Designed miniproteins, single chains, continued (2). Designs and how they scored, part 39

Each design is a single chain, and the fold is of that chain. pLDDT is the mean over its residues in the fold that is shown.

## One batch from the design tools (miniprotein)

Design m5334
Fold by ESMFold2-Fast:
Structure m5334 (fold): chain A 87 residues (1-87)
Amino acid sequence: EVKKIAEEVKKEVKEVLEEAGFKVVGEETTESEDGTITTKIVAERDGERVEVTITVTKDGKVKIDIVVTFDGEVQRGSVERDIKAKP
């Protein structure tokens, strides 16, 4: 289930951010007509802002886009993974 995968990935991302000392200050989840779920997480630490966008497709593919803003500089990164939801 796409929704289950999206919740699992969201939980993992939030845990990683909190372990790194970031405070999660915003969370937004949107479901598209094709069953794709997009979750945006915003976290802050010492003037640094991290925006993580998690896109989970109906096929269980996960794309994570990361935007880091610090002192006016913006850096972007992206990774894609395939996640199996069921045995």
Scores: mean pLDDT 75

Design m5335
Fold by ESMFold2-Fast:
Structure m5335 (fold): chain A 84 residues (1-84)
Amino acid sequence: SDLDAGLESTEQSLRELEKLLERAVEERDLETLETLLAGLEYAEGALEQLKAAHPDDPRVQALVQRHQELTERVRRAIEELKRA
């Protein structure tokens, strides 16, 4: 379905962002981390709408949780680098 294709694409994008986070932390690239955070915060609205439309869909729930976990990881990485 179109929804399944969209979810798969979003899951792939999150995997790519996770790899970019690991690289940015390794390189101590604060600018890339702040850009990642801005993008994740922008995407939050769309994911909130998706969750509201499909509240009982376990794939949607997993995607929202993964996005929240990634956002928290980026925020933590920024805080740690700013303290160094």
Scores: mean pLDDT 84

Design m5336
Fold by ESMFold2-Fast:
Structure m5336 (fold): chain A 101 residues (1-101)
Amino acid sequence: MSLIEKVEELLKEGKVVMVLAPNLEIARTLGTYLEKELGVKVAVVDGSDPRAKEKAIEAVKNGADIIVVAAPNRETVRELAKAVSRETGKPVAVLDVRDFT
């Protein structure tokens, strides 16, 4: 299964999808790709930003369907997913881009 197919499946389930990317360059490239392929609103968040939680929550409140998070580890993305779910009431699914290479 491709990353695109898995993201589309989760979006059809009514979930916000958070994708972990290892760095900002890959995160921005992925964000542009997902936005073009799926026609949905994508936000990119730097997981090292002290305001990453606020930015992720605001993006979802402003209609983002996908958030691509640049972080070295899955813990950062899981904490952002919990914050987004609590503040927006929307279910959040977490994917790692490395699981699709």
Scores: mean pLDDT 85

Design m5337
Fold by ESMFold2-Fast:
Structure m5337 (fold): chain A 85 residues (1-85)
Amino acid sequence: LSAEERAALIAAARALRTEAEIREAGMSLGHIASGGPAVGRTPLMRALQTLPEARARAVARRLVAAMKGQPLSQVRDAVLAALGG
């Protein structure tokens, strides 16, 4: 990831506030990680849509791995740590 791409993803992850937003982000990342397209209007989906498909999928896989086994209350922090923020 470029510094600008990473900053956009960190900003989008920091924008997650509620359990519903965190759960939706997790489902969207899981979809992309399994080969689905980066579609949607959330800040995180918009940030991923600016990346080439292969890079978006690699990022999604990394974030899903970071979230695995984490309680919902720690998912955002795990995502931020994986992005370097």
Scores: mean pLDDT 76

Design m5338
Fold by ESMFold2-Fast:
Structure m5338 (fold): chain A 94 residues (1-94)
Amino acid sequence: KDKELIEKILKNKEAILKELSDPLAKRAVELLTKGLIKEIEERKSLEERRKEAEETAKLIRELREKGYSDVEIADILAEEGRYGEAALLLFNSL
């Protein structure tokens, strides 16, 4: 059942990417898709997700204080597997 949902998400991603012309918007959609798939596969509790969101928010703040742009922070978050927050930063940059 999860495999069918993931396949449906991937097919919809391809359709959306075909309609987008902005490279930043395409990357945001790709990262959002990875985040959704990770959430489906890991099925973390609400408390675990809240803690991860708080840790990610702290990391974003620290990187901004160091002079990183939101696009650069999104790349760092994606490298750490924090795809949903990375996608959100890219969408906020559009």
Scores: mean pLDDT 81

Design m5339
Fold by ESMFold2-Fast:
Structure m5339 (fold): chain A 85 residues (1-85)
Amino acid sequence: MDSILEEYKKLAKNEEELERMLKDIEVARFIGNVLAYIGDELDRIIKEHKDLSFEELAEVSKPRFEEVNKKVREAIKNNEYLPVK
């Protein structure tokens, strides 16, 4: 189990407080997964266009970033976790 869970068990005064803390961690993990997914897609774009300037990279990445945004919004709407590395 995650070290963060053990720390929360030590800090929680009762089971009700622990359950609330665990729910907050679940939300934080979901946000973390979303950010990791966006990061992986950006890394892929950068690797495919290594010789481009920042402005050129932004231009070529726009349509793919819009697709990533669509998938992220759809996952959030459906309360689904995105794959992470």
Scores: mean pLDDT 65

Design m5340
Fold by ESMFold2-Fast:
Structure m5340 (fold): chain A 59 residues (1-59)
Amino acid sequence: SDEELAERLARAFGLPRSVVEAALRWLRRQGEPVTAANVAAALRMRGVDVDPAAVARVL
């Protein structure tokens, strides 16, 4: 679920859960798949720089 994924990403990268949830919700509204590249891009738009390869290890 997106809630469990948001919790794992928030813990892995030391981010507020709300920021990760907002990024995932934005991807769903755009009709974009929840991939490591798309999650990293959505977080970058919110001022958070994360490595897509590191995101892939959490997905």
Scores: mean pLDDT 86

Design m5341
Fold by ESMFold2-Fast:
Structure m5341 (fold): chain A 82 residues (1-82)
Amino acid sequence: MMRVIIKELPRSPEQQRHLDEVMDEIGVRFQQRLDQLLAQFRAEGNTDEQELNEQAVRLFYEILTEAVKEHNLPIEVIVEEE
């Protein structure tokens, strides 16, 4: 299973403010997509918690890495293997 670890790098107060704003946006986007994923699982009668968790982690990773690239955020995203 994919595990995503976020490492915060040393940053200026201006970079911290920008990071906080973008992280808030990431949180909103992730919650919206997670709600859609949960609704789909319920509609399909899918009770596989492992599959739900794996898809949620992939969604978070995708949103996070896209935002890091777009906004040049002072964080490092690490992916761990099982």
Scores: mean pLDDT 78

Design m5342
Fold by ESMFold2-Fast:
Structure m5342 (fold): chain A 86 residues (1-86)
Amino acid sequence: SPVEAAQKAVDYLNKAKEFIEQAKKALERGDYEKAITYAKQAIDYSNKAIEYAKQAHPDLRQAIVQLANKYIEEAKKLLEEAKKKM
């Protein structure tokens, strides 16, 4: 259902945000391998949010996709920084 799809998309966005925060903390303490792992998980959960957003109501879908893309961009920057420091 659109409601169930929207709930799953939001749950995945929350997971993506948590992994971005974990990646930032890992990067700050010099744990580059964990920063890479967390950044990749943030990208994966953001992509899952986009998949479920396709089944949600149009206005909510647009908002979810926009936020998910922002998280993907942030995670990719963290991933790049961690790889350069390894």
Scores: mean pLDDT 89

Design m5343
Fold by ESMFold2-Fast:
Structure m5343 (fold): chain A 104 residues (1-104)
Amino acid sequence: NSLAVRLRIALGSSPSGRMSIAELARELNLPQSTVSRIVRGLEEKGLVTVRDGVIDFSDWSSEQGAKMIVYIAVEIEGLSVAEVAKELEVPQASVSRTLAEVNA
């Protein structure tokens, strides 16, 4: 699974809809500094809220989940729109539309 899919699964596994940056770093097997950078980008895009190092995604919708996956795959992993579309098995136009919504 891509980093974007792994992150979505890790966050979705939390019963409280909350997870610390340290917990997420352990789940993804990544340095905390890397996870903090990713989470900052997500917070700047309004996809998650962070308080005292705790990520809050309790109000997640399928739309916000899709935006998070596309954002991480394109901006963090450096995948092209075509590569993300292939991985998610959706049209490139859908990925481009979701990415435009994240950047609005």
Scores: mean pLDDT 76

Design m5344
Fold by ESMFold2-Fast:
Structure m5344 (fold): chain A 100 residues (1-100)
Amino acid sequence: MTPRQRRGRSSRMLQSRFMDIAAPQIVPLRQQVIQAQANGDQQTVDQLSQQIHDVQIQSVQQATRQLVDTYRSNGDDDMAQQVRDIGQQMIDDIQQQRQS
């Protein structure tokens, strides 16, 4: 297996775990964004968008910790390290998007 193929699998597992953690928190916030947009309340839209970004970062951190723990408990330290590296890149990407 190439490094890209192994990384892709780790990325998919991390994304799945991230969605399981983030979706229950983000879905109600996104619904509030839609309602605020319909009401022309840009200040509330901006505040909720900020909260969504914070939840995304926290959810990536939590998902990374859970998967790292799982791989380490199974003796797969290489996969645990890859998950940490991918998780950090996901956080960096979210922070970059927030600044743009």
Scores: mean pLDDT 81

Design m5345
Fold by ESMFold2-Fast:
Structure m5345 (fold): chain A 70 residues (1-70)
Amino acid sequence: SMEELERKKRMADAFADSSILQIEHLKTVDEERAKRFAEQAINTLRELSKTFDEETQKKLEERIEEIREL
């Protein structure tokens, strides 16, 4: 359903938001762990993006770049 698709999109954005917060925290205590977590989060978002339409893929790619720039 469209409602389920919109929920999945919101969950992907929430995952990106949570990942950013966790990466920022880890950067203050363990830089190597922060880098590994960021790589895993990027990989997860990239795989998730493949399951969505082109417009949503572009939005998730923006979230990936946000994480990459941390």
Scores: mean pLDDT 86

Design m5346
Fold by ESMFold2-Fast:
Structure m5346 (fold): chain A 98 residues (1-98)
Amino acid sequence: IEEEYEKARKELKEEVDRAAELIGDPQSRQRLEQALKLVEEDSAGRGQGSNILRQLAAEYASDPAKAEAARELEHALKVGDRFGNYLVEYKKKKEEEA
């Protein structure tokens, strides 16, 4: 559980970092950093973080020159969903240990 949680967390960060490298505009990069922090915070934060990633993907998908960045953002959303599932399992295990 802990190993799966850390692996999913690392994958999420790597996907966000790849999207950030394709995004040259500082405001979009700041939004990506905020989304990553929110996804790691709690269930409400995960919803907010996923919404930011979806908004960026939609904005970038409308521009053919930014299609690669939009694709990476869609991958980050899928990784974020997997991370959220492992986060729930991880928290349940910690509750059982307490």
Scores: mean pLDDT 69

Design m5347
Fold by ESMFold2-Fast:
Structure m5347 (fold): chain A 63 residues (1-63)
Amino acid sequence: SSAEKEALEKEAEELEREAVRAYLAGDRQTFLALGRRIAEVVGQLDPEKAARLRAALEELERA
């Protein structure tokens, strides 16, 4: 439904803002945890985008 889609989009936006703050603060653990949660939420809207996010997070975790 459109309402559920809007709710998921808002949740993803809020999590993205938190992830950016964690990244700028140097909080790697929180950034990666938020990134995984973003991928879960985004996966319900755009599975291809979620797959790209998961791949990027895996690369960052290895660095």
Scores: mean pLDDT 85

Design m5348
Fold by ESMFold2-Fast:
Structure m5348 (fold): chain A 81 residues (1-81)
Amino acid sequence: MDLEAAKALILKIEELAKQGKVKLEIKGNTVTVTFLNDPELALELAAEATELEAKGDAEVEAKGNTITITFKEPVEKILAL
């Protein structure tokens, strides 16, 4: 797994949540991102997540205003690196 790319994406989402642009939920291997009012931001994050999926490092589901990203490792382990 590209742990640096996965960590960078999670940290980017965490910063966006800190700015109030998304709601973030982390559970084990899964990051759920709910977009509040920015469809361009949703497309940008979906593109970055899809790049990880293309590498086989994550599974990505997009439904309405929510993107769910499931990594091969627990998020706590990815962030600890």
Scores: mean pLDDT 80

Design m5349
Fold by ESMFold2-Fast:
Order: sequence, then structure tokens, then C-alpha cells
Structure m5349 (fold): chain A 96 residues (1-96)
Amino acid sequence: MKGIRGTLERAEQLLKEGKPQEAIDLLRPVLPFLLHMVLVEKNKDFEEEYRRAVLLLAKAYKQLGDFENAKYLLDFHLRHFPDDEEAKALKAEIDA
């Protein structure tokens, strides 16, 4: 999955450059595919990429000040991955 990994790396770079909207625009089309593969197909090979996509998208929303969308995304993710400590930490930062 070199193409998805490249998209995630570009989104992370956009966040470092202070371009959260561009990161969101890159991540939103990829997330439904990753969600389907992990939650419907139960394909573990996509789990890391899915997790990275969710965390990067939540960070992008947070950087925009869109705490509502960041919380919604993290709450949905944590319902399926309750032990994701990075997602819990990010949600706690937004809830403060």
C-alpha cells in the first residue's frame, strides 16, 4: 500500500507546514476505503494505515480549531479501538 502510505506522509508534511485544510482534503477520500477494509473486511494489513489516517485527520481538525469534528472522529475511532493511547491523549487535549 505504497500509495496510501505516500498520502499519509504528505498529509503529515502539510500539517507541519501549517496547511491543515489541504491535509484534510487529502485524507477524507482515503478514510472510507480504510474504514471498510478494517471494520467490514477485518483486514489487519490496513489497520496501521487506518489508525494513522484517523490520527492525522483529527490533528488537522484540531489545528484548524474544528474541535467538534476532531472529537467526533476520535470518539468513533475509540469505540472500535478503545486501547489507542495516542487517540485518548489527543482527545484529552481537545477536551481541556
Scores: mean pLDDT 84

Design m5350
Fold by ESMFold2-Fast:
Structure m5350 (fold): chain A 80 residues (1-80)
Amino acid sequence: MLSDEVVEKAVEFAKEKGYPNVAKGIEAAADLLRRDPSFTPEQAAGLLIADAKGSGNEEEYKVAEEAARFLVDEYRREQA
């Protein structure tokens, strides 16, 4: 499971970059991974990235993509 510390770091990263919508997406993705055992980290990351891409803001998309990769990598590390 994603630790609260990992999720908090990703949320703060998005907020510091000025994208509170990405921060909300990170929280939603983490909640899905905790509540639904059939939901993969890659699927959660895909939803986060898709939401940011829908904004039309290139920087928001990059921030979401970086946060999504961080969350997937940390999730995989905690499962090893």
Scores: mean pLDDT 78

Design m5351
Fold by ESMFold2-Fast:
Structure m5351 (fold): chain A 72 residues (1-72)
Amino acid sequence: SAAHGGAAAVGAANAELGKAGRAVVPPERWDEAVRAGAEAYAAGQDSGTAALTGLRAANPEAAKDFEALSAR
């Protein structure tokens, strides 16, 4: 499902940020991140774009850090 795909993409990105010692999506914003990611995924965006969209909705700084890690 799109909700499951969006949750998986955002969760993987959040784990990568945590592993790198970066800002993560806090638990209280998790539903917002998953919803935004699921919507992007349902719209046909790839998992990386869906993850960034979810992160950006809940924590714009986490989205910037994830994009920087991916740009190397």
Scores: mean pLDDT 79

Design m5352
Fold by ESMFold2-Fast:
Structure m5352 (fold): chain A 63 residues (1-63)
Amino acid sequence: SLEELVENLKKAIEEENAEEVKKYGEKLNQIDPELAKKVLSEYSKNVKNEEVIKALKRLIATM
């Protein structure tokens, strides 16, 4: 479901799992780009992992 997809993306960002961020972020962006932007914006501000930062920048560039 959309709600499960959002929760999976939030968890991936908090756990700094770049592969899961890409996977769930791309899926959410295809379904609801505005919701994807909101989730990425709110949950990415404390991310320090370089691979996760790269994944976030790539996702934002496709929005």
Scores: mean pLDDT 80

Design m5353
Fold by ESMFold2-Fast:
Structure m5353 (fold): chain A 76 residues (1-76)
Amino acid sequence: TTVYGKGEVRESADGSELEIHVTVTAKGDAEELAKRLRAAIENGLRDKGYEVVDIEVKTTEGDVATVELRIRARKK
């Protein structure tokens, strides 16, 4: 399965906060794609010592699914 994605990561001036913005386009169900992407990013952040503060999800369905995720995380 071919997946196209774009990601952006922003850190606060002191490095304690992280904002991740990911847009992914793939064939299939937008809700399932969003669940998988969210789980993968949350697990990755947790493994790096971050806690997730906020998650925003936007989905668009058509011949291909587009998912936009915005995640805010804070280092413990």
Scores: mean pLDDT 76

Design m5354
Fold by ESMFold2-Fast:
Structure m5354 (fold): chain A 67 residues (1-67)
Amino acid sequence: SMPRVSEDEAAEIAREVISEYVAKEGKGSKETIRKMLEVSDPENPEESKKKIRELLEEEGIKVKPEV
């Protein structure tokens, strides 16, 4: 089941994927992190999550799919 998430939870999801990216890269580029933050809009939780996933995949970072 996938209940709706709040803006706060959307922000937490964005932080989680950013943390994964930084952990794998060691540091993470400032520009890539900035792009992820711009896409992670807490006003649109589910859409933000999908956009973050697309952005990370475009950068070559694999994101765990969620059903």
Scores: mean pLDDT 57

Design m5355
Fold by ESMFold2-Fast:
Structure m5355 (fold): chain A 104 residues (1-104)
Amino acid sequence: AAASAVQRAAAAGAAEANRLAGEEAARILAELMGLPDAAAARAMDAEEILAALTAVGASDAQARAARAALTALLERAYGERMAAEGAANAATLAAWRAAGEAAA
C-alpha cells in the first residue's frame, strides 16, 4: 500500500522495534526450549513455536510478553516466507488452486 512520508518513517521505526522484539523473543524461546542459540529458535516452524509456547504451562507476565513477541516474530517470518514462496512458486500455487488439489 502507498504511504505518506510520515507513515513510512513510522513503519520503519516499528519494523526496527519488531526486529529487536523478534530477536528478544527468539532468545527467550531458545532459553526456554534449551536450544543452542536464538538462530535455532528463529529456524523453527509455526507449529514448532506453538508447541514450545504450549510447553510454557506455568505462564507469568514474562511468558505473556514472550508470547506477544513470538507472535510478532512469527508474523514477520511468515510474511517473509510467503513473499519468497510467492515469487518462487506463484505459477505452481495458482495451478494447484485451479486444479482443486492444493495442499492445505
Scores: mean pLDDT 56

Design m5356
Fold by ESMFold2-Fast:
Structure m5356 (fold): chain A 113 residues (1-113)
Amino acid sequence: SAEEIIDELLRKIDEYEKKIPNMTLDELQKALDELVIETEKALDRVYELAPESVRPFVEEARKKIENLFLKALIVLNMAKEGQISLDEAKTFFLNVLKEIKSILEEIRERLKA
C-alpha cells in the first residue's frame, strides 16, 4: 500500500539519523545520494497508488523535499570547501531529515482519510 511505502521510507530515514553523527563527509554525500534516489522512487510509487484527491499533496511534498535535498547538497559542498565545519553540515542534514519526516507523515495521514 501507499502507507506501507511511506512507513518503509520513514524507517530508512530513522536509520540514517542514527548514523549521521559518526559519518565522514564522503559517507554524508553517499547517504544524501542514496536518500534522494530512494525518496524519488518511493514518492513515484505513492503517487501511483494514492487516491486522485491525495495526488496533488504528493506532488507538493515532492517539490518541498527536492528543495530540502538541494539545500543539504549546498551545505555539504560548503563543508567540502572548508567554509563550514563537518558538525555544522551534520546538524543541517539532521534538520533536513526531520522536516522530510514531517512532510511524509502528513502524506500518510492524508492517505488514511
Scores: mean pLDDT 90

Design m5357
Fold by ESMFold2-Fast:
Structure m5357 (fold): chain A 58 residues (1-58)
Amino acid sequence: SELLRYAIAILQYAQKIGKKVEDLSIEDAKTAIEEYLGQRVSDEEARRALELAISYAS
């Protein structure tokens, strides 16, 4: 699932910058996906991926 790949990129980015995934913005999620996967996504796609990432966070 592309959405799962985006969520994993967001989780890795949160760890890299020392922030909790719950504290990330939609712009942070977009940056994560672009840096780790080379893909530009819409605000809606970034929001859905961020919500999924938050659901997997400990």
Scores: mean pLDDT 88

Design m5358
Fold by ESMFold2-Fast:
Parts: sequence; structure tokens; C-alpha cells
Structure m5358 (fold): chain A 59 residues (1-59)
Amino acid sequence: EEEKKKKIDFYKYQLEVLDEAMARARELLTQDPEKGARHLAAVQAGKEKVEENIKKIEE
């Protein structure tokens, strides 16, 4: 229980960092669409992976 909670808390922290990166990528998308799209896709992939890890722990 504690071990799983600690891992989930760590992944939630990573999601916060990725959410900030996502906001920056969206801002970049309005200024430089091509570069912004690449950054947005990379951050989205990272966020999805962390969310998958959380789901696997909760299963």
C-alpha cells in the first residue's frame, strides 16, 4: 500500500512537470507551429506513458 502510494505520488509529480511542459509546447505552437507541434507530441507521449504507469499500479 505505502509502496504503491509513493510510486503514484512520484508519477503525479512527473505529471505536474509534464503539464507545465505541455503549456509551454502549446505556447510554442502558436509562435512556431512546426517546432511547437514536435514538442507537443513529445510531451503528450511522455504524459500518456506516466498515466499508463499509474493505471498499471492501480490495477
Scores: mean pLDDT 80

Design m5359
Fold by ESMFold2-Fast:
Structure m5359 (fold): chain A 94 residues (1-94)
Amino acid sequence: DPLINKLDPPYRAAYNALKKLFPNAKSFCPYAIDAIVRFTEALGLDASSEKTVFKVAKGLLKNQPKLKKVIENCTCKNEDFLKRPLEAVPCSVD
């Protein structure tokens, strides 16, 4: 896919990880993609590694189940989630 190949490696890895976790999703929230990249980097891990980013994304979803709705729906622009990936608390979604 030419579009995916034009993304910087960390964002491509995050996109591919989310697509693997949510194969039926039509699109992903750009804020969630950026947050996963930032969180992986904040842990001192290689954000360009799809295997590493997949493990990080899976761990975030286990600890923050509301993040799934944020990823799928882009219902909030949580600046704290983007600025503080280690304190990633998704905005309230019903």
Scores: mean pLDDT 62

Design m5360
Fold by ESMFold2-Fast:
Structure m5360 (fold): chain A 84 residues (1-84)
Amino acid sequence: KEKEELIKKLSELLGISEEEAQSMYDTLVEKLGEGEAKEVMKKIIELLENNKPKNLDEIEELQEKIIKIIEEAYEKKYGKKVRR
């Protein structure tokens, strides 16, 4: 339930599809584990809520930043290298 709500929130805030948001969560779980994945998702939502984008350009930059954060979380948590 909560996971689905997070997915919807992310989708709406970022302007992406729910499928995309779901894929992000699934990937995070696979790489970081369920607990860490949830933490990352919540952090992203909080970040967006505090810095709500109002222009398409800002939305694009925020999306890029979020993806970067996710990728960095993999490498830091996983050890040093992200699996291919």
Scores: mean pLDDT 71

Design m5361
Fold by ESMFold2-Fast:
Structure m5361 (fold): chain A 100 residues (1-100)
Amino acid sequence: MSQQVRDDMISDADDSVQRIQDGRMSPGETVQSVQMFGTGVRYLISRQRMSPQQARQLQSQFQSYMDRVVSHLRSQGDDSTADQVRQIMVQTQRDMDQII
């Protein structure tokens, strides 16, 4: 169900961010994980599976995870992957603002 799907997605995203910070994901895997999380967030918001308040909270959580990923990648000197993650973040935020 949509609440369980949201909670599972947030748990998976948190695990993915930890794996990225631990250096356990390649740049390509990092971009794919970020893209999948962004797609999942947009899907849940667009299907109105949550209140506007819950949608704003999910939007804020997504931003927080993306900021952590970008900061980690830049600290490792991977500006190219960091720029890709930032582009996905900006596009996902824009898409979410149109749906909410």
Scores: mean pLDDT 77

Design m5362
Fold by ESMFold2-Fast:
Structure m5362 (fold): chain A 65 residues (1-65)
Amino acid sequence: GANSEAAGAAVYGAEGRADEAARRARLAWQKGMSPEEGRAAADHARAAGNEEAAAYADQAWKGSE
């Protein structure tokens, strides 16, 4: 589902795999993840201390159109 694709995007972002992170984020959007859900995923990663994954999730939401 959209949430599992968003989780995959955060994991790939944390691993430095920007292209994979972007693809997973786009898949999450296609499966109906809302802007609020995307931002919540980025905020959750940031709160967990994973700022790199949060940055990738945020960039995918803002710049992958």
Scores: mean pLDDT 60

Design m5363
Fold by ESMFold2-Fast:
Structure m5363 (fold): chain A 77 residues (1-77)
Amino acid sequence: MIEAANRVGKVVLEHREELERIAKEYGLTEDEMRRVITAAANKALEFLKKNPDASDEQIRELILETAREEAKRLKEK
C-alpha cells in the first residue's frame, strides 16, 4: 500500500515551482523555505491520516495554503 508520507512527498515535488514562487514572493531564505515546506507537508500528512480518501487536489490546496500562511508568519516577526 502507498503510505500517506509518499503521497504527500509526490504532491510537494510536483508543485515545487509553486512553492519556490511563494518563497520568492515572501523573500524567504533557503532554510526558511525548507521549514515552510516541512510544516506544510506535516499538516497535509495529518490531514491524510484523518481523511485517507482525500484527493491529490485537496492535498495540493492544503500544502500551498499552509506554505503561504507559514511564510507570512515568518515575515511578520
Scores: mean pLDDT 80

Design m5364
Fold by ESMFold2-Fast:
Parts: C-alpha cells; sequence; structure tokens
Structure m5364 (fold): chain A 80 residues (1-80)
C-alpha cells in the first residue's frame, strides 16, 4: 500500500511540474498533453490498488491539477 501511494504522489508531482513548465513556456501544449496522458495512464494502472478513501483524495487532487492545466491550454488557444 505505502509504495503504491508514494508512486501516485510522485506521478501527481510530475503532473504539477508539467503544468508549471507549460505555464513558464518551457514546453509546448502538445508536449504537455502527451506527458499528462502518459501519467494518467500510469495513475489508472495504480488506482485499483488504492483504498476507496485514497481514490477519492486522488480524484480531488487530480481534478485540481487538470483544472489548472485546462485554464492554461484555453488561454494559449485564445492567444492563437
Amino acid sequence: MEKVKKKVEELLKEMQKIVEDLKNGKITSDEALNRIHEIMDKINELAPQLSEEEKKELAERLGEILEEFNDIILEERLKL
């Protein structure tokens, strides 16, 4: 359990770094989308091993990260 939870926490931190790198113009929107999808796939593989409470916490945290990511992508698209 502890190893799976730590791995999920590492993946969430990696997602946050991708969002920060995108926000700072260090990576492209396409690169960020590809990396986020890869991390989401890994999280989906690990999620069944989490407790129901941990899954709920993961969903809430993931929602926060994806909301920020979507806001940045929308702003970038509006700049054309």
Scores: mean pLDDT 80

Design m5365
Fold by ESMFold2-Fast:
Structure m5365 (fold): chain A 85 residues (1-85)
Amino acid sequence: MTLEEQLAREARKLGLDPQKVLARFREIDKDGDGYISLEEFVEALESKGVSRDFAEFYFARYDKNRDGKLDVEEFVQIVTELGLL
């Protein structure tokens, strides 16, 4: 299954527009590896007036693998909870 198809399925589960979610993910994923790094996440949240400390704390809550990256499922859940769409 493609990254695009996975994003669309997760977005639909939460009643979100799949095209908006995909566009936002690609905007934040600056290295194009299909994951959101801590720095990419911090920059996205700081643009909305959220502090770095809060962004790092929230990132750690969802980074279950502790690899310093968010996958598609974790990303969609976080942006929904924080209103980043």
Scores: mean pLDDT 75

Design m5366
Fold by ESMFold2-Fast:
Structure m5366 (fold): chain A 53 residues (1-53)
Amino acid sequence: SPSREVAIKEAALAILEAGLDFMREHPQAHTQQEFENEERAIKELREELEKLK
């Protein structure tokens, strides 16, 4: 159901955003490409959520 998918994607988004925050606290441990990949994943998931709402 759309409501269940929204809840699952919102939980996944929160996990990805927390992961990006952790990466920003340790920038020397991560490459620019890793930051770009995480930011893209967050953007794509937000776009999917917008389509479901």
Scores: mean pLDDT 84

Design m5367
Fold by ESMFold2-Fast:
Structure m5367 (fold): chain A 81 residues (1-81)
Amino acid sequence: VEKYRKEFEKLVEEGDKTIQELQEGKISPEEAVEKLREIEKRLEELYEEVKEVDPELAELIKKVIESVRGAIEQAEVLAAK
């Protein structure tokens, strides 16, 4: 369904941009953690909506959630210093 795929693509773009901005020092590690946690929550919500209607998209969402969680851990390490 187009709505779910567009939302997924948007969330992936927001995640990539947040990670890039963190790596370039354009946002603080604390801001990156907040943004990535918001993205993670929206991805988890999307996963619950699509897991029964689009299993292939659900698997992609799950992989992106794992990637976002890894990025959050990295940002938290940078924030703690």
Scores: mean pLDDT 82

Design m5368
Fold by ESMFold2-Fast:
Structure m5368 (fold): chain A 85 residues (1-85)
Amino acid sequence: SSELESKIEGVVRMWLDLDPDKDGVITREEVERFVGMRLGPEAWKLLDPNGDGVMTVDEFIDVMVSMYPELDKEKLREAIEKALA
């Protein structure tokens, strides 16, 4: 519905603000700036399970869906991929 589309558009806008180069990756510093606080090691185990210091589109989608379960993971992925094209 239109409400879900608006939420998806908002999440896509957030990604583009964090990843203006459209490389599909954001840093831990950019994530902490987005959430407005420093995150501890337990939070980074959840957000960056690979421990590489960056968050991919897939990891970002997982976090967003966990916070907003009304989001459709597949639709959100498609919307972000279209924005990165």
Scores: mean pLDDT 74

